# Designed miniproteins, single chains, part 12

Each design is a single chain, and the fold is of that chain. pLDDT is the mean over its residues in the fold that is shown.

## One batch from the design tools (miniprotein)

Design m412
Fold by ESMFold2-Fast:
Structure m412 (fold): chain A 71 residues (1-71)
Amino acid sequence: SVARGAALAYQIVAREYGEEEAERAARTAVTHYRTQGDEARAEAVERGARAAREALRRDPEAADAEVAAAL
């Protein structure tokens, strides 16, 4: 799903480049889908990014399981 893909991308970017870059990448994806008129995919990216952000802040080692439970 788009939300799961966005969550995975957020985790990868956050681990490699930090949370600020992960937020920037997520915002770019949301803007891209909204300019295409695809609000459902834009919302899915926002849900995935939020789930990944919350999971990483709570427990980075359990993030994959937390994301799966949230999405």
Scores: mean pLDDT 84

Design m413
Fold by ESMFold2-Fast:
Structure m413 (fold): chain A 69 residues (1-69)
Amino acid sequence: SSADLRKKAILHSAIAVLTSALDLESKFKGPKAEEAAKKARELLEKSKTSSVDEAREYLERATELDREV
């Protein structure tokens, strides 16, 4: 359904942002990058069973995390 497609798109966006945080850890091996990568892994795990609203919240948190690093 369109709702399922929307949820998938939002989760894919969140995964992309979180993956960027993990990539940053590879380039900048500092305390901030390591902490961001740890948080990114935790958010990815929590996104597995999210509803559309929860997926949006994960995307917002992932975007905030990406901006902090």
Scores: mean pLDDT 61

Design m414
Fold by ESMFold2-Fast:
Structure m414 (fold): chain A 58 residues (1-58)
Amino acid sequence: MKEIEEFHEKGGKVGEHGALERARQHGRPPPSEEELKEAHEKGGKLGEENARIHLERK
């Protein structure tokens, strides 16, 4: 479903933002491209799970 794909992208972006924010708070260099991809995938999977729960209720 397109809705799940949208939530995957939104979750991934949130994951990337979280990784950048954590690095900034600790005065560390920005996350590597690989770390951002991992954060995107983890956030995306969480977004998909939340989307499935949301769609099941509506």
Scores: mean pLDDT 74

Design m415
Fold by ESMFold2-Fast:
Structure m415 (fold): chain A 69 residues (1-69)
Amino acid sequence: SSMEERRQLAEEFARAHREEVRKALEEAIKIAKSEEAKELYEEALKLLEEGRYGEAVLTALEGNEVEMK
């Protein structure tokens, strides 16, 4: 599925470009309109720092879904 493909590509990107993804999450936290989305981005940042790329991506995507509602 397109969502599974997107998740896999995002995970691969996060592994290869950890610092760029970290900065993107920091910016997402800064501009997030929803407290729930902000907390999800903060959790994704923690997971990224722990090297848990798949979980970081899934959590960030959940934050995006909350932010778009």
Scores: mean pLDDT 80

Design m416
Fold by ESMFold2-Fast:
Structure m416 (fold): chain A 57 residues (1-57)
Amino acid sequence: SAVARRLAEELGISTEELLGAIEAIEKLGDLGLRIASHDLGISPEQLRRAYEAIKAE
C-alpha cells in the first residue's frame, strides 16, 4: 500500500522489510515486534506505530 511505502521510507527500511515485520507481529505478537524492531534497527515503539497506521488505513 502507499501508506506502507511512505512509512518504510520514514523508518529508513524497505517496504518488504516493513511488511515482513508486520507479518512477524501478526504471527508472534509482542515477540515478533521485539525481534523485527531489533533486526531492523528501529525502536519497538516506532514499529508499533507503523503497524497501527497500516491497519487503520
Scores: mean pLDDT 84

Design m417
Fold by ESMFold2-Fast:
Parts: sequence; structure tokens; C-alpha cells
Structure m417 (fold): chain A 66 residues (1-66)
Amino acid sequence: SAAFLEETARALRQDARFAREVLGDEELAERLEREAERVAAGEAPDFDLEIEAAVAQLEYAVKKVF
């Protein structure tokens, strides 16, 4: 549904902000922003990219604990 794609695009933009502002990963942020634009336009999400963003966030959290 359109609502699902809008929500997915919003989540991707949030992940892009985290990648840029917390991880310092501008390349990942730009890739996530491009994917958000594609999804907002009605294209199917790239779940591999969403997983990559989640893994990067988890690696950051683990490095802060250890």
C-alpha cells in the first residue's frame, strides 16, 4: 500500500540521519536517502540495504559497550 511505502521511506530517512550524524558514514547516508526517494515514488524496498543499516547501527552500539 502507499501508506506502507511512505512509512518505509520515513524509516530510511531516519536511518540516513543516524548514518550521517552518529556513524559519520556519508556514503551509507546518501544510499539510504536515494532508496527513500525510490520507495516514496512507489518502487519496491531494498531490504538488503535496510539490513546493512541495522547491522551498522548494531556494530556502533557494540563498540560503545566494549
Scores: mean pLDDT 85

Design m418
Fold by ESMFold2-Fast:
Structure m418 (fold): chain A 98 residues (1-98)
Amino acid sequence: SKYKEGVKLALKGEQAFKNKDYESAIEYYEKAIELLEGIDDITTAATLLNLGKAYYELKDYEKAIEYYRKSLELAKKANDESLVKEAEENIKKLEEEK
């Protein structure tokens, strides 16, 4: 049930993010990643991307780019072209703001 609990926590993180509760979103996403890592690379990569987005909204751009890069590496390993593209676009946006 680690997979099911991890997915449930990731969904709670998404709900917190939509409510602009970025601090709670981060806590849920971090717990989800702990449960999902090594089990599902695609879901872990997507959750890492969302964690990066939550840090971006808090203006922690250093953490945002760190998690976008982690998401990108895992998305490439998982051959998820949509996640690769989204991670690359978010990284490029941050590089253009520097």
Scores: mean pLDDT 90

Design m419
Fold by ESMFold2-Fast:
Structure m419 (fold): chain A 72 residues (1-72)
Amino acid sequence: SMEEVKKKLEELQSRKKTIENLQAEIDRLMAEVRELLQRYREKRTPEQEAEIDALMDRLVELYRKLRALEKA
């Protein structure tokens, strides 16, 4: 029972670390999006809009992964 408790604690700790790493990556991408929005504050080209949209899509995917891990 003590060994079983230790294994479950190690699994929870590993999961927590994965969640923390995902949160850090989301924060990094959010900062990048904010910087691009500030840089391209004036009228944007279609290429600049596509660049921002691609980063936003990646953020949504990472956020969904984070929510799935937090729910499990």
Scores: mean pLDDT 82

Design m420
Fold by ESMFold2-Fast:
Structure m420 (fold): chain A 63 residues (1-63)
Amino acid sequence: LREELERLIEELKELLKTVKDPEKKAKMERTIAGLEKALELGEEATLRVALHEGRKFIEEVKK
């Protein structure tokens, strides 16, 4: 869970470097911050929810 979330955050940060749309960039930055906070809290339920939401978001961004 934690390792998967860390990898997802890293993937989003790399993707963020290629995004030129200011609205999309701002949304990605907020999402990354939320995922990083979940990782910091370290509660399994929070990590599971964060990983699910992060995966859903990255799929949306890759479209």
Scores: mean pLDDT 78

Design m421
Fold by ESMFold2-Fast:
Structure m421 (fold): chain A 60 residues (1-60)
Amino acid sequence: SLKELEELAEKYRETIERLAEKRHEALENGTELELTPEEQEVLELIEEQQRLARAAAEAA
Protein backbone atom coordinates (compact mmCIF):
# COMPACT_ATOMS: atom_id res chain seq x y z
CA SER A 1 0.00 0.00 0.00
CA LEU A 2 2.87 2.42 0.70
CA LYS A 3 4.31 1.47 -2.69
CA GLU A 4 0.96 2.42 -4.24
CA LEU A 5 1.35 5.91 -2.74
CA GLU A 6 4.84 6.24 -4.23
CA GLU A 7 3.70 4.95 -7.63
CA LEU A 8 0.76 7.37 -7.65
CA ALA A 9 3.07 10.27 -6.79
CA GLU A 10 5.48 9.24 -9.56
CA LYS A 11 2.70 8.89 -12.15
CA TYR A 12 1.28 12.31 -11.35
CA ARG A 13 4.54 14.09 -10.49
CA GLU A 14 4.42 16.22 -13.65
CA THR A 15 0.79 17.15 -13.01
CA ILE A 16 1.55 17.98 -9.36
CA GLU A 17 4.44 20.23 -10.40
CA ARG A 18 2.27 21.95 -13.01
CA LEU A 19 -0.48 22.52 -10.44
CA ALA A 20 2.04 24.02 -8.02
CA GLU A 21 3.34 26.35 -10.75
CA LYS A 22 -0.17 27.41 -11.79
CA ARG A 23 -1.11 28.04 -8.18
CA HIS A 24 1.98 30.13 -7.53
CA GLU A 25 1.44 32.13 -10.74
CA ALA A 26 -2.25 32.70 -9.94
CA LEU A 27 -1.38 33.98 -6.45
CA GLU A 28 1.34 36.28 -7.80
CA ASN A 29 -0.92 37.70 -10.54
CA GLY A 30 -4.09 37.71 -8.43
CA THR A 31 -5.93 35.52 -10.95
CA GLU A 32 -8.06 32.41 -10.50
CA LEU A 33 -6.48 29.00 -10.91
CA GLU A 34 -7.48 27.40 -14.23
CA LEU A 35 -7.68 23.61 -13.89
CA THR A 36 -8.90 20.96 -16.28
CA PRO A 37 -11.28 18.31 -14.88
CA GLU A 38 -8.46 15.75 -15.08
CA GLU A 39 -6.08 18.05 -13.17
CA GLN A 40 -8.71 18.59 -10.47
CA GLU A 41 -9.22 14.82 -10.08
CA VAL A 42 -5.46 14.24 -9.83
CA LEU A 43 -5.15 17.02 -7.25
CA GLU A 44 -7.89 15.45 -5.13
CA LEU A 45 -6.29 12.01 -5.38
CA ILE A 46 -2.88 13.37 -4.37
CA GLU A 47 -4.34 15.32 -1.46
CA GLU A 48 -6.11 12.19 -0.23
CA GLN A 49 -2.90 10.14 -0.50
CA GLN A 50 -0.97 12.84 1.35
CA ARG A 51 -3.58 12.79 4.12
CA LEU A 52 -3.30 8.99 4.39
CA ALA A 53 0.51 9.19 4.46
CA ARG A 54 0.38 11.79 7.24
CA ALA A 55 -2.00 9.62 9.26
CA ALA A 56 0.32 6.62 8.79
CA ALA A 57 3.32 8.68 9.95
CA GLU A 58 1.42 9.74 13.08
CA ALA A 59 0.53 6.10 13.78
CA ALA A 60 4.17 5.03 13.47
Scores: mean pLDDT 72

Design m422
Fold by ESMFold2-Fast:
Structure m422 (fold): chain A 45 residues (1-45)
Amino acid sequence: MKIIKKAPLELVSVAGGTVPASSFIGKDASEVLTKYGGDIPFELE
């Protein structure tokens, strides 16, 4: 599954801090979850 759209958030909480949600668009959800952990509020393909 790929992340094709973020939820309407500027930042997302990940293990160790926060990052811009837009940085996850186009990445595989499994890859992002493995790297950062936690729940990710994104639309999946």
Scores: mean pLDDT 54

Design m423
Fold by ESMFold2-Fast:
Structure m423 (fold): chain A 60 residues (1-60)
Amino acid sequence: MNPVFSPEEQPAAIAAAQLASRTGRPVSSREAAEAAGVSQGTASRAIRKLEEAGVVKRAP
């Protein structure tokens, strides 16, 4: 099922997916937050949804 993102989570989700695709490594909430310009909490939530969908692995 496609994860549902809020407007604030969408930039973080896109950034996390792009980072995972480009680097091939687990994505941290901090990296996604910095890339998307959102809070680390928002980025963490977006990454969690992507991880559950099998798109990315979350870094500890």
Scores: mean pLDDT 74

Design m424
Fold by ESMFold2-Fast:
Structure m424 (fold): chain A 75 residues (1-75)
Amino acid sequence: MVRLTAVLELSDDLAEKIRSNYEEVKERIREAAREEGAEVEMELDGNTLTLTVEAETREKAKAALRKSASVILET
């Protein structure tokens, strides 16, 4: 298993949107990661969003992380 972590600094507006829809955003992130064969954990602390992805290969982990980050930025 390969584990990758990304830390995103969010605007106040985006952080509030994610906090208000935390369960829904978390579910969408999980589905995006699963399509790449990965699992993801999401943590929001103030404006700092941490995504931790686990996959069988580094390439799958990178793909899942990029897809998960895209879901966040499209929120």
Scores: mean pLDDT 82

Design m425
Fold by ESMFold2-Fast:
Structure m425 (fold): chain A 66 residues (1-66)
Amino acid sequence: MEHLEKGRKLLAEGKYDEAIKHFERAIEEDPDNAEAHRELGVAYLKKGEEGKAIPHFARAQALEAA
């Protein structure tokens, strides 16, 4: 939870690479955390790396599908 919240704060500050690292840590601690996968996708998208964002959005959607 802490890594997800820290990542969101860094993302809001425009610190995309640091945000990515925190979202990656959140996923390591809880691989089924759909929010962490989606936020990681958002961070890559904000960096202009659409190709890297897509698989993370797909994983988040799969986890949220219930």
Scores: mean pLDDT 82

Design m426
Fold by ESMFold2-Fast:
Structure m426 (fold): chain A 96 residues (1-96)
Amino acid sequence: TKEEKLEEAKKLLIEAQKYFEEGKYEEAIKLAEEAAKLAPDSAYAAAAYLLIGKAYEKLGKLEEAKEYYEKAIELAEKNNSPSTLEEAKKNLEKVK
């Protein structure tokens, strides 16, 4: 069901965040991409794109970071996710 996919996406995001905190940025991107695919057009997809943007920024891939911050902003606005929206906007401003 849609609810089962949202719960799985949430679990993948939690794992991706742990990899990000450990400095495993490529692994964080992979898991966050899986989360976004499971729950496209959702608040979890918005959070996943934010994490992907942050990971690309850590890898020095600023153009990719910008792209994913912009995707995170769009989905966060659509899904009324103010915390994701605020962080994505702040991070986008830093990478310009």
Scores: mean pLDDT 89

Design m427
Fold by ESMFold2-Fast:
Structure m427 (fold): chain A 64 residues (1-64)
Amino acid sequence: SALELIREDPERAAELAVEAARAGDFETADRLITLMVIEEVPEEILERAVRAVREAAAKRGYPP
């Protein structure tokens, strides 16, 4: 499950969120980011994922 992945491998969860956003699946990206915040994933991992998701959104014309 997504929750198990976030607990066991938060870096892989971050990669999946970024991959989802780059594919245009922002629902999955936002859900993974939200779960990572709730599960208190290390700030460095979370910040990298959020930045990459925002970049993907901007490239697709979504507002900030």
Scores: mean pLDDT 81

Design m428
Fold by ESMFold2-Fast:
Structure m428 (fold): chain A 70 residues (1-70)
Amino acid sequence: DAVEAAIEANVDVEVARYGLSDAEREELRRRMYRTAAQGYRDRAEQLRESDPERAREYEEQARRLERLAE
């Protein structure tokens, strides 16, 4: 899962760079997943008329990322 791997790698980089606590890491991780999910939802809306299949794929990805943010 490329998106999940990218988010987790980015979290690890920030944790190492700033010496984040476990609680701060989890808050950052949830925030990144929520931000990514919103990006996919916005993109899906833009594509709904021109590329409904791609829009559906982005909606599914957004729902998956929203679950990971919980």
Scores: mean pLDDT 85

Design m429
Fold by ESMFold2-Fast:
Structure m429 (fold): chain A 94 residues (1-94)
Amino acid sequence: AMADEFASILENLAKTAEELGLKEVAELYRKAAQRIRDGADPVAVLEELIRQLEKIRDAEKDPEKRFEIDVHIGLVEIILGILKIEAKRRNLPL
C-alpha cells in the first residue's frame, strides 16, 4: 500500500536525522510513520509533523542544526505534496 511506502520513507528519514544528532526530529519521524501504519490520515500526520519540526527549528540555537532541520522540513513538504496529488487522483470518478 502507498501509505506503507510513505511510512518507510519517514523511517529512513528518522535514521538520517539520528545520524545527524537530531534525536527529537528522529523520534517525530518514527511517531509519524507509526501513526500512518496504524491507519491515521497520512495528510493530517504529515501536516502535524511539519508543525512540530518548525517548533524544534525555532527553538534550536545552533545555526547548522537549524539548517539541517529546515532541510528535513523541506523533505516532508515534498512528501506531503506528492501525497496530496495522489489523494486527488484517487477521488476522481472513473
Scores: mean pLDDT 83

Design m430
Fold by ESMFold2-Fast:
Structure m430 (fold): chain A 119 residues (1-119)
Amino acid sequence: AREAVEEARRLAEEAAAAGDHATANSLLTLAEALERIEDEADIEEVRRALELRREGRLTDAELSVIATLALLAAERGVPLAEAIRHVLERDYDAAVAAVEAALGPEWGEGFRALLAAAE
């Protein structure tokens, strides 16, 4: 977790230096979530997201979605690793189903709207 927190903060500093404050905020949210998250599977999927971001293979919108899921997992103490994994795979229907299974069906509509903004 500590190395992933340090990496997220480094990427946030790089984004801020480039003038991309929205991406910097998403990366800082990921760093905060990683410090607070208890589930090792959630931590592993966030590490994968950071690796894809470093490779230029994760969009700003996908990063924002992953940051939101990681923060929800940390704040609510519920595992969202499956939802994060499906976002990384770009299987958005499976990601919505995983969020609904973890948080309840009322979260599915809001999450689907968030994913539509990431298109």
Scores: mean pLDDT 82

Design m431
Fold by ESMFold2-Fast:
Structure m431 (fold): chain A 92 residues (1-92)
Amino acid sequence: MEKTEIEKEFIGKGGKIYTAIAEVEGANPPAKVKIEIKDLDTGKKIEKEKIVEDGGSASLTFKVEKDNQRYLVKAIAEGDPAPKIKLEVEEW
């Protein structure tokens, strides 16, 4: 099974809610997509996994507690072939 992986570092604003969105392209058949959000200051991690069809997306919403809180956002897609991932982090 092939894997596509993309990650980005993100710095959040305290009190704001953000959504990490992993959009997949070429998921035929449907692919397993995992989003991980790691707080780089505490080491705390949250994750979500979803089976996604071609052109679909997985998303994970999180709240930033304090200003300048650093996160590593990672998206992994598994499939044969592995789909392409577009990873965005948006203020909700």
Scores: mean pLDDT 79

Design m432
Fold by ESMFold2-Fast:
Formats: structure tokens, sequence, C-alpha cells
Structure m432 (fold): chain A 87 residues (1-87)
């Protein structure tokens, strides 16, 4: 449901305004965009999550999957290896 996706994005954006350095909130926003098929936005938010917390392995796994699905196998491998280093 598109309205559910839009409502979830709005709620996460409000939480980000309160907690602008919370990597998990940016990761959650990336997941919502990924489920909605908005892959470029999902990648941007996953990148923001790793920028805020480089030790958080889950967004690296998501970036690997996203780049793999877009056919960028070199970037997919890079992020897969970064996720493994943090496991």
Amino acid sequence: DNATVENTIAELEKEIKKNPNDAELYYNLGEVYDVAGKYDEAIEYYKKAVELDPTYPVPYDMLSWMYGRLGNLEKAKEYYEKAKERS
C-alpha cells in the first residue's frame, strides 16, 4: 500500500529530525525505499547509515545486495567484503 509506505517515510523523517546521527534510522528509511522499488534513494540512505556508523554491518550487506541487483558486481563485492570484516 503506497499510503502505508508514505506514512512510514514521514514518521522516520520526523525521528531523524530528533536524532539526526542515528545510523539505524537511516538504515530503516533505506529499507522502506528498497521495498518501494526506489533503489537509488535506498542506496543513498544505506550509505548515510554506514557514514554515521562504520561499524554497523547490516547496511553494508544491503549495499552489496542493491549494487548486485543493479548489475554493479564490483561495488557489490566491495560492500560484501566490508560487511564480512564487521561480522
Scores: mean pLDDT 85

Design m433
Fold by ESMFold2-Fast:
Structure m433 (fold): chain A 64 residues (1-64)
Amino acid sequence: MSEATAAAINRALEAYWAARDRLDEAQRREAEALLDEVVDPARSDAEVEAATDRLVAFLEAATA
């Protein structure tokens, strides 16, 4: 795993934990599904980065 991919995973986790308590049950389930994509060991670096961007965008919209 590249340093950039490790940074993306860390960014996803920080965003999730910061937003988690402000999410309803449906939003939390969707965020957890997106987080599963970020931490999936079968995914490529590019797929992890794309999954991180999707999760961060979802969390920003959900907590706006």
Scores: mean pLDDT 80

Design m434
Fold by ESMFold2-Fast:
Structure m434 (fold): chain A 94 residues (1-94)
Amino acid sequence: MIDKEKLDIEVFATLGAMDAILGAKIEPEVRELLEKAAELFYQASKATDPEEVRRLLREGARLYEEAAEKSTDPEVRQHLRRLAEIYRRLAEEL
């Protein structure tokens, strides 16, 4: 079970991790997917309906997986896959 405070902390931690990825050479398509995922996670942090939060987290995780597949940098790919797993886990605990 995930409360709003825990969700906000996890979103903040994930955005901090993204700053490390953004320092790497990233393809425009990958950056676009990351921006879309960040928007969904921001919406999840503001949502009050647990089902809506779960949906947004799962959709954002899917975008991270797609970004990982499109990335040619092994470190970026690994980090994005880890972020996708974190968000899938958060959705399960709701």
Scores: mean pLDDT 73

Design m435
Fold by ESMFold2-Fast:
Structure m435 (fold): chain A 67 residues (1-67)
Amino acid sequence: SAEELIQKARQALSEGNYEEAVKYADEALKLDPNNAEAHAIRGAAYVKLGKSEEAKKDFDKYLELTA
């Protein structure tokens, strides 16, 4: 489920496994494209990976979904 993938992404992010966090968040977003938490987790992982443009897109989407 998307929720299980989000939990895995969150765990990977907390462990410093940023590429794995992106992978799980990507899979969650394939199942639920408008999941705000998945966008936030992927954005945070992108920041840690130095992918600032990708992170901005995810955070912009997060703000859109939570407005």
Scores: mean pLDDT 88

Design m436
Fold by ESMFold2-Fast:
Structure m436 (fold): chain A 74 residues (1-74)
Amino acid sequence: MKEEEERRRKEEEELKKKLEEVDNEADVLRYQAEQLAQAALAQSTEEEGEKKKAELEAEAEKKAAELRAKVEAE
């Protein structure tokens, strides 16, 4: 019987494509956070800059996790 194997392969391919799109979006978010963190460090004291960097990175990771969870729930 080939039906189960065909169904599984098709679902796996579709999920893989969606996860690839989410991973690309997550990479963009992380990249933007890195850029903003660098700008904050240049404009702030070391303490303020480090705190802002941590906040920006945490927000990017949270958004990336939410995007991934949303695709996995579909």
Scores: mean pLDDT 76

Design m437
Fold by ESMFold2-Fast:
Structure m437 (fold): chain A 69 residues (1-69)
Amino acid sequence: SAALRALFAQFDTDGNGVITGHEIIAYLESQGQQLTEAQRNAIANQIAAYDTNGNGSIDFAEFQRWVAS
């Protein structure tokens, strides 16, 4: 839980309480991950599945559900 909150805060650079799939992809690539287009699309689609508002972002509760799946 504390580790997930720390990770969420790392993605949420503007502190607005939500993150986007693009921020997750950018973070992973900054940590040395070399993502394929298929992997980037899979992340975006997975985030969209938990985005109840359709605005392209998820909150901490949705983030926890996504990483637990």
Scores: mean pLDDT 72

Design m438
Fold by ESMFold2-Fast:
Structure m438 (fold): chain A 112 residues (1-112)
Amino acid sequence: ARAAALEAALRPLLEAKAELAARVRDGEPAPDETLEFESEVVAGDARGRGRVVITPDRGIELESEVTGGARSSFRFRAEDGKEYFESEGEDAELLAVLREIARAIAELAEEI
């Protein structure tokens, strides 16, 4: 089902956000090693993939892609106080959600 592909594309972003939120809440420092979250699912004609990388210098690299039906491709990078967004596809609502999660991740990373 398309729902499984959507869940796979969103899961790494939500896991990364939860990890950073927990670190901020508990007063933990920035990670001393790279954190990586990844998921990929093929379900019928739908494919979903997500990946988030957080580096010890608070660099963030994020990608999320869904195909099968309405397409979405989203990339976000934050490095040295600069943010880069690349998005394409027909699923405007999903792309808006991905952008909001990416911004939340970047804001949380600045707090640790």
Scores: mean pLDDT 82

Design m439
Fold by ESMFold2-Fast:
Structure m439 (fold): chain A 69 residues (1-69)
Amino acid sequence: HMTEEEKRLLAEAAGADPSEVDDYTFAKAVRRARERGLTPEQVRERLKAKGYPDELIEKVVAAFEAAAA
């Protein structure tokens, strides 16, 4: 189960608007990111560039991989 903050961070990394993300919008954003060729490594790089700590980045990347599988 993802927190609202984790959903917003993943939406932001995927290039979606993080302003208001429900479960449906989040799932759509993850699918769109995968269709655009965004990899787990690119999600990690984008979040790292924004200054998020490694522990949070790894949780978001794991959730992205699980949701995209």
Scores: mean pLDDT 64

Design m441
Fold by ESMFold2-Fast:
Structure m441 (fold): chain A 82 residues (1-82)
Amino acid sequence: HMSPEAKELLERAKKALEQGNYPEAVRDAMRALKIDPENPEAYLLLAEAFKKMGDETAAKRAYQRALEIDPNNEKAKKLLEE
């Protein structure tokens, strides 16, 4: 269902997050969401980047969006409900 372009942007965001480049991770995850707005993986990458930057409110909001799209997402549930 996800476009190849959105997948490439998410892989780039994930790599940026792993390298500590949180602004790049946010940028690329947001670009992926512009192409595929109901992608829970993109919201999870945003949440991790915001958490690493110390923006707990933005991180929780992104986790909540991931859970709204994918209710069985264990990571989002653990942070919001469990």
Scores: mean pLDDT 79

Design m442
Fold by ESMFold2-Fast:
Structure m442 (fold): chain A 74 residues (1-74)
Amino acid sequence: EEEKKKEEEKKKLELAFEKLKEVLLENKVKKEDIDEEIKRLEEAKKKAEERGDEETVEKLEKRIKELEELKKAL
């Protein structure tokens, strides 16, 4: 059952990547735009980490990773 869970998550990511590629191509969004969003999230993560807000750090880290995966799919 653990393998099914991982496969479902992978399928969701693949579908999200495919939809986002279509949206990005249609709206002419570049990798630079994604890089800027990642940078903003990393700055927020740094500030949260300095303030000892580990919960926010974990949330931001997860979102940063998701955007990095999207960037690689472009």
Scores: mean pLDDT 70

Design m443
Fold by ESMFold2-Fast:
Structure m443 (fold): chain A 119 residues (1-119)
Amino acid sequence: MAAEEGERGAREGAEKGGPGGAAEAGGAGGGGASRGAAEGGGSGAAAGAAGAGGIAAGGAAYIGGKQGKGEEGKRAAEAGGAGAAAGGAAGGERAGEEGERAAEAGARGAAEAAEEAAK
């Protein structure tokens, strides 16, 4: 369920702007991830929290894109991860720890999605 929702969001990001658009969605700052979640609000600590969620969604999409031979899917997942990482940096060391945990959860979700797809 959660992986399905994450894959949908990341897929749309890649489709909307292609390879460059995926990076634009991530916005080089947690604000990019926050925008997806909160329509352009919160470039500070709030962006860090939203960015953490973005990693989980991005992780699932990364595995899906890799399996589907979609380079754009991979870029969308990278944009999601970059948004979360940038949000951590902007929010401070605390957000960095949360981003690491979200990345771990995203990696787990992505691994489970890949295993399910491989079945």
Scores: mean pLDDT 41

Design m444
Fold by ESMFold2-Fast:
Structure m444 (fold): chain A 59 residues (1-59)
Amino acid sequence: DPVGRGVLALSEGRPEEAVEYFAEALKEDPNNEFAKRLLEQLIVDHPELAEKAREALAL
């Protein structure tokens, strides 16, 4: 489950890897609200990753 992998990456201080996993989750299921919420929260907590996270949300 890429969402679970993304959450684990965030817990380990690897937000860039988390963006990739959440992007995979949205490619598999574009209506995955949990992945969308996590990416939105990631933009707030890590504004340096906002471009990557918004690109993942646009998938």
Scores: mean pLDDT 81

Design m445
Fold by ESMFold2-Fast:
Structure m445 (fold): chain A 55 residues (1-55)
Amino acid sequence: SSVIRDVIMHDLKLSEEELEELQKLSKEEIAETLMRDKGLSRRQAEATAETILSL
């Protein structure tokens, strides 16, 4: 529903269902997933994970 949500989904190639599944994980697990699958740095992945959990 927010612009930030839509930007994250577009940039990371995530569906709404995939985003909701990530929101069930811990911040560290989300960050590790983003680093592995999307090539984000730890700092970027942690910031993105925090944003995902706050949506």
Scores: mean pLDDT 81

Design m446
Fold by ESMFold2-Fast:
Structure m446 (fold): chain A 93 residues (1-93)
Amino acid sequence: AEEEAERLLREGEEALLAGDYERAARLFEEAVRLAPDSPLTPLALAALGVAYYKLGRYEKAVEYLQRALELAAPDDPLVPPIEAALRKAEEAV
């Protein structure tokens, strides 16, 4: 399950870079579903939030970015950029 989740995260990142935000969101959602307890889950949820923000689905972006913060360790280097992304998404709602 974790190996499959890692592959889906890589495919999701590729889709995100290509501007295919719907595909990116689907791939990140599947990665979280397959390995919800993975150390990569906060990153996957943050990336999913960014994908929804790019799609103009700001309320969903807020939901996923909040979940990413809940699962991230307080000293995780992802926390400050997730908080910044969350503020932008909240302002866009």
Scores: mean pLDDT 82

Design m447
Fold by ESMFold2-Fast:
Structure m447 (fold): chain A 62 residues (1-62)
Amino acid sequence: RRALLDEGLALAAEGARAAAEGDYRTAQSKFEEAARLFREAGFPRLAAEAERASVDAGQKAA
């Protein structure tokens, strides 16, 4: 569904902004939410990219 894709892209953008600001915990959470929405919308490649970004942010937050 197009609305899920748009929401996922918005969350991924918020995650990228949080990571740029050094807020890796917020970035991890936003990328995890984006990945779920991308999977639900039927975009597995975008979901995989968001999952990788979430893992990277989580490692930097720890």
Scores: mean pLDDT 81

Design m448
Fold by ESMFold2-Fast:
Structure m448 (fold): chain A 71 residues (1-71)
Amino acid sequence: MKELLEKAKELVKKKKFEEAAKYLEKALELNPKSEEIQKALTAVITLSELDNPSEELIKEAIELIEKALEE
């Protein structure tokens, strides 16, 4: 699970949001009750739907993934 979250974080940093979302979906399948993973997935899906998301929004998504890593 932690490896999936770390990979998602690196993909978000590379602005590969659709790929990052797939790794977060796999992490959520392993821990379906994790609110932190659900929040991270929602943020990353939102980023994938935006044209040229701001660095601030990208940073917020990364912070949500980091919170999920603490669980």
Scores: mean pLDDT 82

